# Ledger of designs, part 48: designed miniproteins, single chains, continued (3)

Each design is a single chain, and the fold is of that chain. pLDDT is the mean over its residues in the fold that is shown.

## One batch from the design tools (miniprotein)

Design m9657
Fold by ESMFold2-Fast:
Structure m9657 (fold): chain A 81 residues (1-81)
Amino acid sequence: SLKERVAEGAERGALDGARKSTGEQAINDASVFAGAYAGGSGGTGEQMRKAGEGAHITALQSNGDPVGAAEGARKGAEEGA
């Protein structure tokens, strides 16, 4: 479904962003990539925004852990749907 595709895109974006960067940049890149990949997967502006916000929150809580960022990205994308 579109919702599943957008959530998967957000997860992949957060993982890629967090893994390509370190420290505080990993948190910021996880957020940006989560939103971008959600949009690239057919997500609305709201899904993109919430995917990025979710990734940012959980990446902060997990000190930039890619899996933590991905969990927030998925939840944000789902809430934005």
Scores: mean pLDDT 87

Design m9658
Fold by ESMFold2-Fast:
Structure m9658 (fold): chain A 96 residues (1-96)
Amino acid sequence: SLDKNLEIIYSKGNKEIQELARQLEAELAKLSQYDTPESQMRKSSILGIIEITSKFLLRGEQDLAKEFMQQGIEYIQKGDWDKLQELFEAQVKKLS
């Protein structure tokens, strides 16, 4: 769940990771007012970043978590959905 993943991030993540998580939560809150295909894609992408980040942090991978969050946020901001999908696929392989 989102709440459990955020609990992991805020308890295990360093200061930089926590600041990135706050940015993602703020964006997710803004998107809660919208119900368009693009807003749903942005919401799902943010939730995916939070979930994968929590898994890296459970494994003690602070640097991988931070780099992934920074890249994911950049792709969401630019609307680079193809690059974001490739990023997610690469992270899932690292978690296997």
Scores: mean pLDDT 88

Design m9659
Fold by ESMFold2-Fast:
Structure m9659 (fold): chain A 72 residues (1-72)
Amino acid sequence: MRPEDTEISRLIDKLEKALLIDDPEEREKQLEEVRKELREWLRKRLGLDDETIERVIRDLETSVEDRVKRRQ
């Protein structure tokens, strides 16, 4: 298996790109796909429970959204 930082960095990059989509329908579709990948990765790679996974995803979305807003 490759370093865990590589996979999580890829997913965070996808999340940031999804948040930058101007079309709200396409943005939500891409966000749902990224959330699905994040849940699967966190569950399989780190063995986290569903409550912890949802908290991590929420924290990541908030952090990335703040970073995107600061770019503007």
Scores: mean pLDDT 75

Design m9660
Fold by ESMFold2-Fast:
Structure m9660 (fold): chain A 92 residues (1-92)
Amino acid sequence: MLSREELAKRLDEITERAIALEKQVQALLAAGKISKEEAGALLREITETSMLVNAGYVLLLYDAPLETIQRVVERAEEALRRAEALLAQAKA
């Protein structure tokens, strides 16, 4: 089981990756390298990732059970992974 410090670190890492991905999506859309529809799908997954990360930080703040926090972190990582896969597909 991960510690609270390790879970907080994972949330920080997810946040940094999500911010970088959103900037990349915006740049590709502005350059006409992805469609508006592809950008919309990517931004939905990035938004879900951000919402789950925020939920994870709130759970840490209120001293929620580690199991509960870990599940939210895992869901955030999965949403980010879906966004990264969609971007890879759009670039192909």
Scores: mean pLDDT 87

Design m9661
Fold by ESMFold2-Fast:
Structure m9661 (fold): chain A 85 residues (1-85)
Amino acid sequence: MAEAEELRERAIERYARRLIEAERPHGAELSLESARLLAREVAEGIFSGRAFPPTPAGQAVVEALLREAREVPRRLEEERRRALE
C-alpha cells in the first residue's frame, strides 16, 4: 500500500536529519544526501529485521526513528480527522 511506503520514506527522511544532528557534535559533517543514503540502508536493515547500528549514538538514532515512525500514523489519523471535521 502506498501509504506504508510514504510512512517509511518519512521515517527515513527524519532519521537522516537525526544522523546529521547526532554527528555534528563529534566534528563530522554529513551532507543531507549522504545522511539519507545511510538512513535508508539502516532503515532497510531494521525493517527487514537485520541490522543494528554498531555504536551507542547509532542506537539512539534508531530509537528516534522507531519513535517517529510510531508518531507518523498518529499524525496522519489526526490530519484525516481534521479534514473531516
Scores: mean pLDDT 59

Design m9662
Fold by ESMFold2-Fast:
Structure m9662 (fold): chain A 102 residues (1-102)
Amino acid sequence: NKIDAIKNFSKEVSEDDDPVVVHTINILNKYAEIYLKTGIDKTNELVSDLNTLSKMVQLPSEKQKQLVSTALKYYNKIINAKNSNEVKVNLENFKKEIKEIL
């Protein structure tokens, strides 16, 4: 199912990736999972947590805006995904794009 795809992706990412990349994906996955379980939109919490992370790692303002907009794009793609494969593909694309931003 879609939630298992999110959980499996989180396990794969945590092993060898940059900590900021891992933390960014875990923030997105946390709020996407809540939406898929409950139908409760967490867009504001997603933005808030990513802004907090960006400040903690001292990310430049332009990169912070790119990170937030990219996360919102993929959050919307994942919560509207039709199947687990679409979730996995969007998470892989999200990881690739945030690596280019950071």
Scores: mean pLDDT 88

Design m9663
Fold by ESMFold2-Fast:
Structure m9663 (fold): chain A 98 residues (1-98)
Amino acid sequence: SELREKAASYFAAGGILEAAASLETDPKVRAQTYKDAADLYEKSADYEREAGDVEGAIESYQKAIDAYNKAADVSTGDEKAEFEEHAKRVQAKLEELR
């Protein structure tokens, strides 16, 4: 399935960026890299969901939520609130699958 291949590619890319973010010393770059990882995990989950892989989608949405929360944890003020809202939005998508 092309959708499953896309999901796998986005998931792998998300994992690479999450690892890169964990090694980043600049808090703003670290937050942005975690956010980029989360965006890729969410895209992976959306493709898994479209392909009918509900279990894979739940796992990938959970990875996206965790990465958005990590971006929030190294951020302050409005930027922190934005990352927390992204995590909440993805949580709602995950809850649709249960």
Scores: mean pLDDT 91

Design m9664
Fold by ESMFold2-Fast:
Structure m9664 (fold): chain A 70 residues (1-70)
Amino acid sequence: SSVDKLLAEADKLLEKIKELEKDEDDKKLLDELMENFKKVVSTLSDQEAEKELKEAIAWLEDLLKELEER
């Protein structure tokens, strides 16, 4: 499904972000935020889940760029 593909994309971006992040507490916070986000997304319709996932992916891409500049 489109939701499954977007979840896989978000997970790959999070993994790359965690590889660049040096602070172990920040890594744990990122994992917690993603798990909480997935719980919320699981309560949504497929259309709402796709919208939220696309917005989350855009946010993760921006965060990855910011970390690459460090």
Scores: mean pLDDT 83

Design m9665
Fold by ESMFold2-Fast:
Structure m9665 (fold): chain A 79 residues (1-79)
Amino acid sequence: SAEELIEEGRKLVEEHIDDPIKAGVLTYELAVKAGLSPVDAGNIGSFMTASAVYLKAGDREKAEEYFKKAEEIIREAVE
């Protein structure tokens, strides 16, 4: 489900906060395995990388802004 994919993506960002690129790569791989297009998966990965960068910097508002952009793509692609 979209909810499960979003929850797993958030967990990957939080667990890989010290390696934002890895957070993005792992969320890209997760999206591809869930059957999303390479374009949607790439956009999700990019936004998750940005979310991890801001989360590491202590900017929770920007981290959540970019996370919500990835969440929107997931909800539209999985429905």
Scores: mean pLDDT 87

Design m9666
Fold by ESMFold2-Fast:
Structure m9666 (fold): chain A 66 residues (1-66)
Amino acid sequence: DVEEAARAADNGGALGAALASTDEGIAAMGKLGQEAGQRAYEGEWDYEEGKEGGDRAAATGLALGA
């Protein structure tokens, strides 16, 4: 849902800033990037249901545009 996606975007922004501020955070961000890349590459493997991924992306765009 759009509200859930907006919350995820807000959390992502705050998390990204915090992660960029520490060496441990940078390492964790790298690991998350690898996991996201692996999921995108496999397509069929789904750690969680990504059916609303498009809605989350749209809400992220809206938050950045506001």
Scores: mean pLDDT 53

Design m9667
Fold by ESMFold2-Fast:
Structure m9667 (fold): chain A 85 residues (1-85)
Amino acid sequence: SSMEQLKKEAEEILKKVAEELKEIAKKSTPEVARLLDKAVVAGFAGNVETMKRYAEKAAKALKDEELAKRVLELAEIAGKANEKV
């Protein structure tokens, strides 16, 4: 069904967002990396609410304002993908 396809596409977007957050975590401080790792785990599990919460916490702790903005943009992409299901 089209609903099943939309759900699968949303899950794929969440996994891609999680992969990018994981790459940012590798370049971050240990404290920020732990928050991003929690967001990544939630993303692979399809838990958008938890992913956004930890991504937002990580963004607030990020010293790099451009990376913080990117993390927030990724959280919004995940949220919008979930809204289409």
Scores: mean pLDDT 80

Design m9668
Fold by ESMFold2-Fast:
Structure m9668 (fold): chain A 71 residues (1-71)
Amino acid sequence: ALLAELRANPDWSEEEVLALLERRGDHATRTAMLLGRRLAEGKITQQEAIEELLADPNLPEEAKEALRKEL
């Protein structure tokens, strides 16, 4: 499980976690993590991050409905 691997490797960098998500095919979590990084670095606005997530076909419908309420 992802959580067990993270607990075994607490010193993993964000890049190593992203590589793990890519190997597992967890594209939605990987996209969210990359958007969170860009938002934290001031490279995108909150609105731009929400719009990019809504454009992701792999994001669950329930998550998309929650995001639409934020716009």
Scores: mean pLDDT 68

Design m9669
Fold by ESMFold2-Fast:
Structure m9669 (fold): chain A 86 residues (1-86)
Amino acid sequence: MLLTKDDYLTPLHKKFIEEAKKLTDEQMKALIDEVIKRARELGLENILKKAEEYRQKLDSTTDEEERILIKAQILNIKYVLDKLEE
């Protein structure tokens, strides 16, 4: 499961999918590195593990649909981290 099945997050997930389509692979790798660094600095082990898992999936996946879904999940993690730092 790459996206949450939570109905309350559906509009937000649509935004992440749209944003993910606009990101280059280089921009996405930079974002993953940022998210991993921030999760590590905040001591958020569960988020760190998920970010590392998605990074591995992105590196091994050639399917464009799956890559977009993984990118959207990484954007979702960034959004959560941004909210925690507010």
Scores: mean pLDDT 75

Design m9670
Fold by ESMFold2-Fast:
Structure m9670 (fold): chain A 97 residues (1-97)
Amino acid sequence: SVKKEIEELLEKYQKKADELYKKLKEEGASEEEKKEVNRKLLEELLEEVLEILRKHGVPEEKIKTFEEAFKHAAENHEEPPEEVKKELEELEKEILK
């Protein structure tokens, strides 16, 4: 299931983010350094999600819509996993036709 693969990926990145943020707090990292680490993690996560979607034959138009929703959530300081899950539910409905 595309949804399951992406949910597992999101859980993996959430753990990675938690570990990195804990380390950054212990090292007294600046807000700019924290933002850069978050940006890189979100970029890597998005790339891996898009690869999974393409692997499962999701149309590029739908992939683009998902990418835009993901970037919008990230820019508005929403939890990207929540917005991603919402878009995944719509994609799963289309795949299961």
Scores: mean pLDDT 72

Design m9671
Fold by ESMFold2-Fast:
Structure m9671 (fold): chain A 89 residues (1-89)
Amino acid sequence: SLASLQILQEFEEMIKKLEEALKVIEETNGPQSLKDEVQKVKDEIEEQLKFLQEGSVDVSGEEIKKKREEILKKAQEVLKKVEQWKKSQ
């Protein structure tokens, strides 16, 4: 319960950061490939968030942990690319 709430908050905060990153790409006329990469990661987090909110059967703590680590790593990597793009402008 508490662990699930923390993961939900973490995913919601990451979605917000990815939305801000998309805005930066739009405002700086950044590459479509970068925009697509950010959108893909955002979509993946939104799907995981929906899955956790629905309380789906057979989700083990280990599966949730693995998915969390993988998607957060992808989000951090894409956010670094956006920051590099922003600094190059």
Scores: mean pLDDT 79

Design m9672
Fold by ESMFold2-Fast:
Structure m9672 (fold): chain A 73 residues (1-73)
Amino acid sequence: SSAEKIAEFKAKAKEAYENMSEEAKKEIEEIEEAIKNKDEETLKELLEKMSEEAKLALLALNSKRHQEQVAEE
């Protein structure tokens, strides 16, 4: 099922986050700062430049945020 495939992808993303390089961590930090400053133009540029490792880690972080919202119910 598609849900099972998504869960497997999330597990891979979490593993990538755990083993993430310092460069990928820095890229995520810069993206978080751009979001905080509401700098949409810089955010778009950073997203285009970011490594595959940082992209997977960002997906894992977004998954965690969704889990917190679901707990509201």
Scores: mean pLDDT 68

Design m9673
Fold by ESMFold2-Fast:
Structure m9673 (fold): chain A 85 residues (1-85)
Amino acid sequence: SGASEEERKRLESEIEEALLRMELSVVRIEIANHPDDAAVLADARARLEALRERIRRLAEEGRLSEEVAEELLAEVDELLAEVDA
């Protein structure tokens, strides 16, 4: 095969990180554009809570580095604070 086990694991981790960052960006934009829309904020909160659990799970499974997980969890907590403000 053309890819090593290490290279495949790195690519899988990079894909998971990219997908998480994309979802966080979408949620951030929705909050910024609709700060007074209760339905949008409720949806954003649910999505952020789901992302938080997904990030923790991926880190526990070794599919996401601890450093990246801590960074993404900090971003989730920041956005949750904005929703709850």
Scores: mean pLDDT 84

Design m9674
Fold by ESMFold2-Fast:
Structure m9674 (fold): chain A 87 residues (1-87)
Amino acid sequence: DVEEAMQPLKEEIDLQSEKLLKLGEEKASKEYGEKAVEELRKKLKELARIHLYEPGRLSQEEWNKKAIEIFTTPEEVLEKLVKEKKE
């Protein structure tokens, strides 16, 4: 069944998302504060929404790549996200 085939992917995505969130939260909290942490969570939640409502739109590899991109240059990403909210 589709759900059984997707279960391992969901578990891996959840695990990787938690790991990335912890790393991002530690950095964002120290450098940019709670707003940056909240924006990182929103970005990852949007990727999760795509996975839940549009399964197959992104492969696990593509989804992970986009999630990693959020944290590849965290300072630039966090500054941009925070600035968009401070307009």
Scores: mean pLDDT 61

Design m9675
Fold by ESMFold2-Fast:
Structure m9675 (fold): chain A 101 residues (1-101)
Amino acid sequence: AEEAAKKAEEAAKKAEKAKTGEEAAKAAREAAGAAGKASVAAEKDPSEENKKAAAKAGEAARRAALAAAKTEGGPEGAQAASAAGMSAAGAGFSAGSPEGL
């Protein structure tokens, strides 16, 4: 989970620095994939560390989505990153909600 969070953060930074929509979309898709992996890891092992990693990956994916949306031609990457960000945030909640009780 922590590796996935780091990958999502790196992808978010790439999206924020992207000069083209294509670069931003690729970075957003990378962040989305990493956030999804962090979410799955937190669901299988809902430890405090995995919940924090999933939350961080979700935040990074959302940042990448915003960067892609602001750059011309990045809407597909923005949608993918947004969806993965929600999944990662959901995993954090699940660890403390009905599925973790």
Scores: mean pLDDT 68

Design m9676
Fold by ESMFold2-Fast:
Structure m9676 (fold): chain A 71 residues (1-71)
Amino acid sequence: SDQQLLQQFLDEVTASVFALTDGEDPEEVRERMREFAAAVLAKLTDPAVKAQIQRALAAMEALLDTQLKKR
């Protein structure tokens, strides 16, 4: 279901945050997250759930971009 896909995406975002904390390469984490998000978005049918995932992805991208620019 779209709700399960949304939950899987949020779990992946959480795992990505922990991977960054554990010292994984931010670029590799970003690529993995983008690939996962693209696969999830391709399977979604509910426009409200698509919008939620798009907003969550945009927020995570903005967070990563902000942190990388401060290096």
Scores: mean pLDDT 77

Design m9677
Fold by ESMFold2-Fast:
Structure m9677 (fold): chain A 80 residues (1-80)
Amino acid sequence: SKAEEAIAEGEEVIREIEELLQKNAPLDEMSAAISRGTAVINRLLDILQNEDLSDEQKEKIQEVIKRIQNAMAKIMKKLS
């Protein structure tokens, strides 16, 4: 489903951000990860608004959004 695909993409973005942080990646790679994270959050929010979802699916999407936001915040803090 669209929800499952977007959740999987969100999990991948979280892993990517964690790896970039661990290896102290260049600014351009970190900026690209923030852009990708933002795009995935927007897709997940659209799915929450427009798709017929179970309560479990809604909870999982909200959890993944929060985890992406937290991961992106770690990059932003490091760039400050």
Scores: mean pLDDT 84

Design m9678
Fold by ESMFold2-Fast:
Structure m9678 (fold): chain A 95 residues (1-95)
Amino acid sequence: SLREKTIDELIEKLGLDKSLVERILDEAYKVNPEKTEAILNDESLSPGQKFREFVNLIPKEVLEKILREHYKEKGLSDSQIDRAIQTFFEVLELG
């Protein structure tokens, strides 16, 4: 499907875990399904730009919870999780 192809491209191009990409996309759909579909179908956007747009639909507090749960499941310590979340937001802001 277009969804599965987009997820695969995000994993390949950004080096993100499939479970994290799927969790973020699912949350974007819950918050704003119409905008999420528009982003998914926008052929002018790169995979990185699509990911940034999906992330921007999600409230920061909800996104931070998703990231904390993901990194905790990967075995990171609390200080490593805080650093990983900071890096995630810095990379997205830089484009």
Scores: mean pLDDT 81

Design m9679
Fold by ESMFold2-Fast:
Formats: C-alpha cells, sequence, structure tokens
Structure m9679 (fold): chain A 83 residues (1-83)
C-alpha cells in the first residue's frame, strides 16, 4: 500500500497494551488511517472502518470513546519516540 496515512502499530506503553488486547481478543491486526478514514484489519485480512471496532474499544475503555482511545494511543507513541 502506497497511501501516506498514519499507521498505528503496537507501542510500548499503556495504550500499546490495549491495542494488544484488541489484537488477541478480537483478531484486530492493525489500526491505521487510510485516505483520511480510520480503518482496521482483522486476522482474515478483512478491512473495515474503525467505527466497526468501536464496541470492542468501549468494552476495554468504559468512559473513553474510540476517538479518545486513538488520540491517546498516538500521543503515547509520540512520547516514546521523543524519549
Amino acid sequence: MKAKSPLIPEAKGPTGETLKKLKTKYDVISLKSLDGKPTYTDIEGNVGSMEDIKPYVEELYTPLTLEEFKKEYEKAKKEEEKK
């Protein structure tokens, strides 16, 4: 894929652990923005919008919305890169 979109890989940190739980429990392989739309990929190679995983994220983050989870994950990743 040659799209210039942010990829949200597994990070070493609190939000990285949550992403690992999503991968293990719901077979979500990666989270990324594709063409300005947040997307996810499951273990079978199916691609969907990040809105499709919102119920799973809300199960892990009770008061936190999917958008807040994504922003927090990106912040944790950026802080680890700057340390």
Scores: mean pLDDT 48

Design m9680
Fold by ESMFold2-Fast:
Structure m9680 (fold): chain A 72 residues (1-72)
Amino acid sequence: PGDPDGDGVTSREEALAIGREFLDATGLLRHLSEEEREAVLEELFDQADTDGDGVLDAEEWARFEELLRGLP
């Protein structure tokens, strides 16, 4: 699984990649274009990134997951 420094954070790039995989696997937002789905994922990341540091800690990641699960 790699060799992380153990800081327990998820970058924007990683969070959006996981979000895209989640949408693809679940078929959520299938009525939106890829660009629109990416915009939704970026919005969810920004909502979860409460510290504004550009990464998600464990608490912010949990918020991001809840936002993903809340998609229609």
Scores: mean pLDDT 75

Design m9681
Fold by ESMFold2-Fast:
Structure m9681 (fold): chain A 105 residues (1-105)
Amino acid sequence: AEEAVERVRKLMDEAIRAAEKGDVEGFYKALLEAAKIVYESGSPEAREVFARGVGRLAKMLIDKDPEVFEEAMRKANEEVSRAPTDLERYEAVARAIAEAIKKVL
């Protein structure tokens, strides 16, 4: 569990740095790998670290383009309403934010 938390923290930091540099592929790869680790580990602590990282990415998106953020949130809400588990809901939100950030990078 501790290994999962540390791996997710490192990957979320890598995703944020990649987004800041305009490295869309590095950003997407790091975010997707972090989500998979959260899913496979089932760790609430890893999920919390992932959620905080997603929040930081959302703030970057709001600061850069609030209209794109609103569109991402609408898409995330549609996917969340269809998701049977909390983890799938987090994945849906992360995916929507990732797609939105790709549009503004």
Scores: mean pLDDT 75

Design m9682
Fold by ESMFold2-Fast:
Structure m9682 (fold): chain A 76 residues (1-76)
Amino acid sequence: MDEILEALKDISISVAKLHARNTGKEDVIPEVNKLIEQAFEYRKQGDFEKARQLLLQAAQLLGDSQTVESLQKKLA
């Protein structure tokens, strides 16, 4: 549902922001936030492939493959 997807998006952005601050990658926060927002928009449209690719890009910027794996499972 839209409400659940919005909550998951907000949580995902908050987790990514915290991770970026803890790893000294604060400069990538705006780009990571954009990628997460775009991924959830594609997920709402049923484009799971694009959503997955955008989340992978966000994790690569953060250097955190575990966070992306967790987000992919939540989107399934």
Scores: mean pLDDT 72

Design m9683
Fold by ESMFold2-Fast:
Structure m9683 (fold): chain A 70 residues (1-70)
Amino acid sequence: LKEIMAFSEEANKKIFQEALKLDPSSATKFIYDATTSLAQIQKEGLENGISVEAMRKKAEEVIKKLKEKV
């Protein structure tokens, strides 16, 4: 539980840090898409017993892909 909470905090912080580098319109869409994807990764990870390390890698890939679309 603590590891999943720490993962969520770190991922959200990373999302907002990357959003600060974007224009306001792009930042809003990026935050929405990234946080929605993060919530889905966390839900699937909890339901399927996926390791925090695997969830972290999935979150990093999603953030990177969404950043490239901006």
Scores: mean pLDDT 77

Design m9684
Fold by ESMFold2-Fast:
Structure m9684 (fold): chain A 85 residues (1-85)
Amino acid sequence: SAPVSSEEAARILEEESEELIKKFEKEGKLEAAKIIEEARREALELIREGKFDEALRILYEGLAEAFEKLGKLEHAELARAAAAK
């Protein structure tokens, strides 16, 4: 497997978060979309500062909260585990 840097991982997850926001908005899951949007906004500031590990943590925490609100408990657990690393 190709090694992924914290910078590359943060950029990929930020892009995936943007796609998830659009998907959830289209599906009428507005609260979940807002949670991810708030986390993504904070993470983008951290990425600008070169704080990629902190950006990843914030993105995963936001994803976990959003998935929990949607009843996607397995996805929420995976995101919380990723945030703790």
Scores: mean pLDDT 85

Design m9685
Fold by ESMFold2-Fast:
Structure m9685 (fold): chain A 67 residues (1-67)
Amino acid sequence: GAAMELEKQKEIAEQLAMGAAMTDGLTPISAEVLELTDTRALVRVETTEGVFIYEIDRAAKTVTRVA
């Protein structure tokens, strides 16, 4: 159902943001989706180095650290 699809989309966004954090040389502990739309996701990633926010642009296929 729609709820299961939304949970899958959040899980994918969390995995992408944690992967980006690892590429940035960080050690991710957890991730939380703050915003999820058809074009964009914002994910809060907690790492051993601190807390960072990643933006996923679904149209551009990019993941960028914004805070």
Scores: mean pLDDT 82

Design m9686
Fold by ESMFold2-Fast:
Structure m9686 (fold): chain A 69 residues (1-69)
Amino acid sequence: GLERLLEIARREAELAARYGVDLSLEEAEAAARRRAAENAAGKPPPYLAEIGEKLREIGDEIQKELDAR
């Protein structure tokens, strides 16, 4: 659960750094921990949608940087 979310968060931070997007690894990891806690509370895990949203956010920031140049 949490370990997989943290690994995804680190990968997202690596992608953001590679493309010059300012994304805090600490913030990404904190969000992953929060999602793991929600999953542990017996709710069906929304993490797939959350992961998709994070990937879209990175893509949107990259696109905005390209569009601004």
Scores: mean pLDDT 66

Design m9687
Fold by ESMFold2-Fast:
Formats: structure tokens, sequence, C-alpha cells
Structure m9687 (fold): chain A 60 residues (1-60)
């Protein structure tokens, strides 16, 4: 089954985003997150992971 994760992307223009759980490592690493950042919760991501996911959503 395909799982969507709701991310709290912070207190900016985009409050949250939805990404497939299986795509998070690829998206995060491609956009500047580290493997350590990938261990954070979707509801409380690290600043680096939140920035990486936000960048991906802004470009897609």
Amino acid sequence: MEKLLLYDLGKGALLSGEIKASEVPEIGLANGATEEDLLSSPLNPTDKLATAIGKYLAEN
C-alpha cells in the first residue's frame, strides 16, 4: 500500500505538505537533507529535512 506522509513544513507560506513515505529518502537527500535528518518525524522534521521537502514541493 502507498503511504502518504503529512509534513509540518513550518510557519511559512506552506504549513504542511503530503509526500509518499517511500519517496522521502530520495527527495530529502536530493534536496540537501542528510541520512540523520531522515530519522525525524514527518510532524516534527529537522529544519534541514523540512527545507528539502519544501524545496521539492515548490519545484513540483
Scores: mean pLDDT 62

Design m9688
Fold by ESMFold2-Fast:
Order: structure tokens, then sequence, then C-alpha cells
Structure m9688 (fold): chain A 88 residues (1-88)
């Protein structure tokens, strides 16, 4: 895992909740320790999740990690496929 993220730009999308933001910030710190450049975005709903994917794709991220409601995850997966970015 660590060698696979070293030198990569990783986008993270989490729910715009205290719990979601905390989890996103913790994931960001761990990935940065492994040598990744991390961009964290929050989303309140499916529409914001799609916009977050578009913003991260424009930033040139290598992979997007998404955590949230099933609707947010579905929207992020669809937008990532349209943008040609892997999603996990």
Amino acid sequence: MAPEVKGKKVGIIVEDTPEGIKEGEEAKKELEKLGAEVILRTARDAEEARRAVEELAAEGVDVILVRGSPEMVRAAVEAAREAGVPVR
C-alpha cells in the first residue's frame, strides 16, 4: 500500500458532517505520512459529491477515495468514471 501512494495525488471526498470531516482529516494525515499529496473535499449531497469529483479531476488527482451516503458514493463513482479517474 505505502509504495502505491508515494508521490501520488489523492483526492478524498467525505460527508460535510463533524464525523465525516474528522475521518477525512485523519485519512489525509495518514496518506501524507506515506508520501501522498492529498486534497480533501466535503459534500452535503450527491450534487456536491459530483462537483467535488470534477474539482479533484481538474487538480489532476491519480485516485479519489469517497466516503458518505450510498447516494453520494454512487454520484462520485459516476462522475469519476466520466472524468476517467479511479475511485475507491
Scores: mean pLDDT 81

Design m9689
Fold by ESMFold2-Fast:
Structure m9689 (fold): chain A 65 residues (1-65)
Amino acid sequence: MSLEEAIREVMANPGGSAFAVVDGQLVLVRQRADGELEFQFEGSTEWRPAGRTVEEAVAAIRAAA
């Protein structure tokens, strides 16, 4: 699944999560009840904010990778 597809899937299925690979790193994406997207890279224990749109989330995750 591409990063964009994972983010869209999460936004279409509130309460769900999806995995993608960015620059060889596994990333977990989810959406909060307030609509804010969050991500976590494999090996991290903290959720980081990703914004509220697919475009914002893609930019935030790619910048963090």
Scores: mean pLDDT 80

Design m9690
Fold by ESMFold2-Fast:
Structure m9690 (fold): chain A 98 residues (1-98)
Amino acid sequence: MDLKELVAEALEAISRVLEKKGYKTMAEQLRKLAEEIKKNPEKFSKEEIAYFLEQVADALESAGLPEIAKLVRELAEAVKNGDFEKTKEIVEKLQKLA
């Protein structure tokens, strides 16, 4: 499993958490982003993915979900640094919330 596949799984997990909390529109947007990364992984640099994750974290914090926002921000940093092990750890934490 590569770094971009892990990010797509993280976005799917966050989407499930958001659906359970009633944030349907944001959940749909994250699911769509996950699908796009899976379909066209070569079109996204790790820097672009990290940038999208930072925007997602800001949106989550504004929605009153600071704990999830913190995990997504840590995920963005791990992805930017190419840290596969740290990325996997954070994805597993997000999946446990879903």
Scores: mean pLDDT 85

Design m9691
Fold by ESMFold2-Fast:
Structure m9691 (fold): chain A 87 residues (1-87)
Amino acid sequence: AEAEIEEALERAREHFEKAYEALKKGDYKSAAEHFKKAVEEAVRAAELLAATLPPEEAEEVRRSVEEFLKKAEAVIKELEEKAKELE
């Protein structure tokens, strides 16, 4: 469980780094794809963590994930729109 959380966080970091490198090069399509993967892995880590916590603490983690997802979806949409602009 803990090792699975750590592995998911490591994958999230790798995808975030690739998204950032793509952004620096103006590759918004690759940036959006890697950012999506980073978000997916971060959410997976949070869900695994929530499963190990008492219900009240798990609820707090899930609320944080919901707020994070709203912000992440806005960023992904903006990157995808920029990718369409550049073709």
Scores: mean pLDDT 83

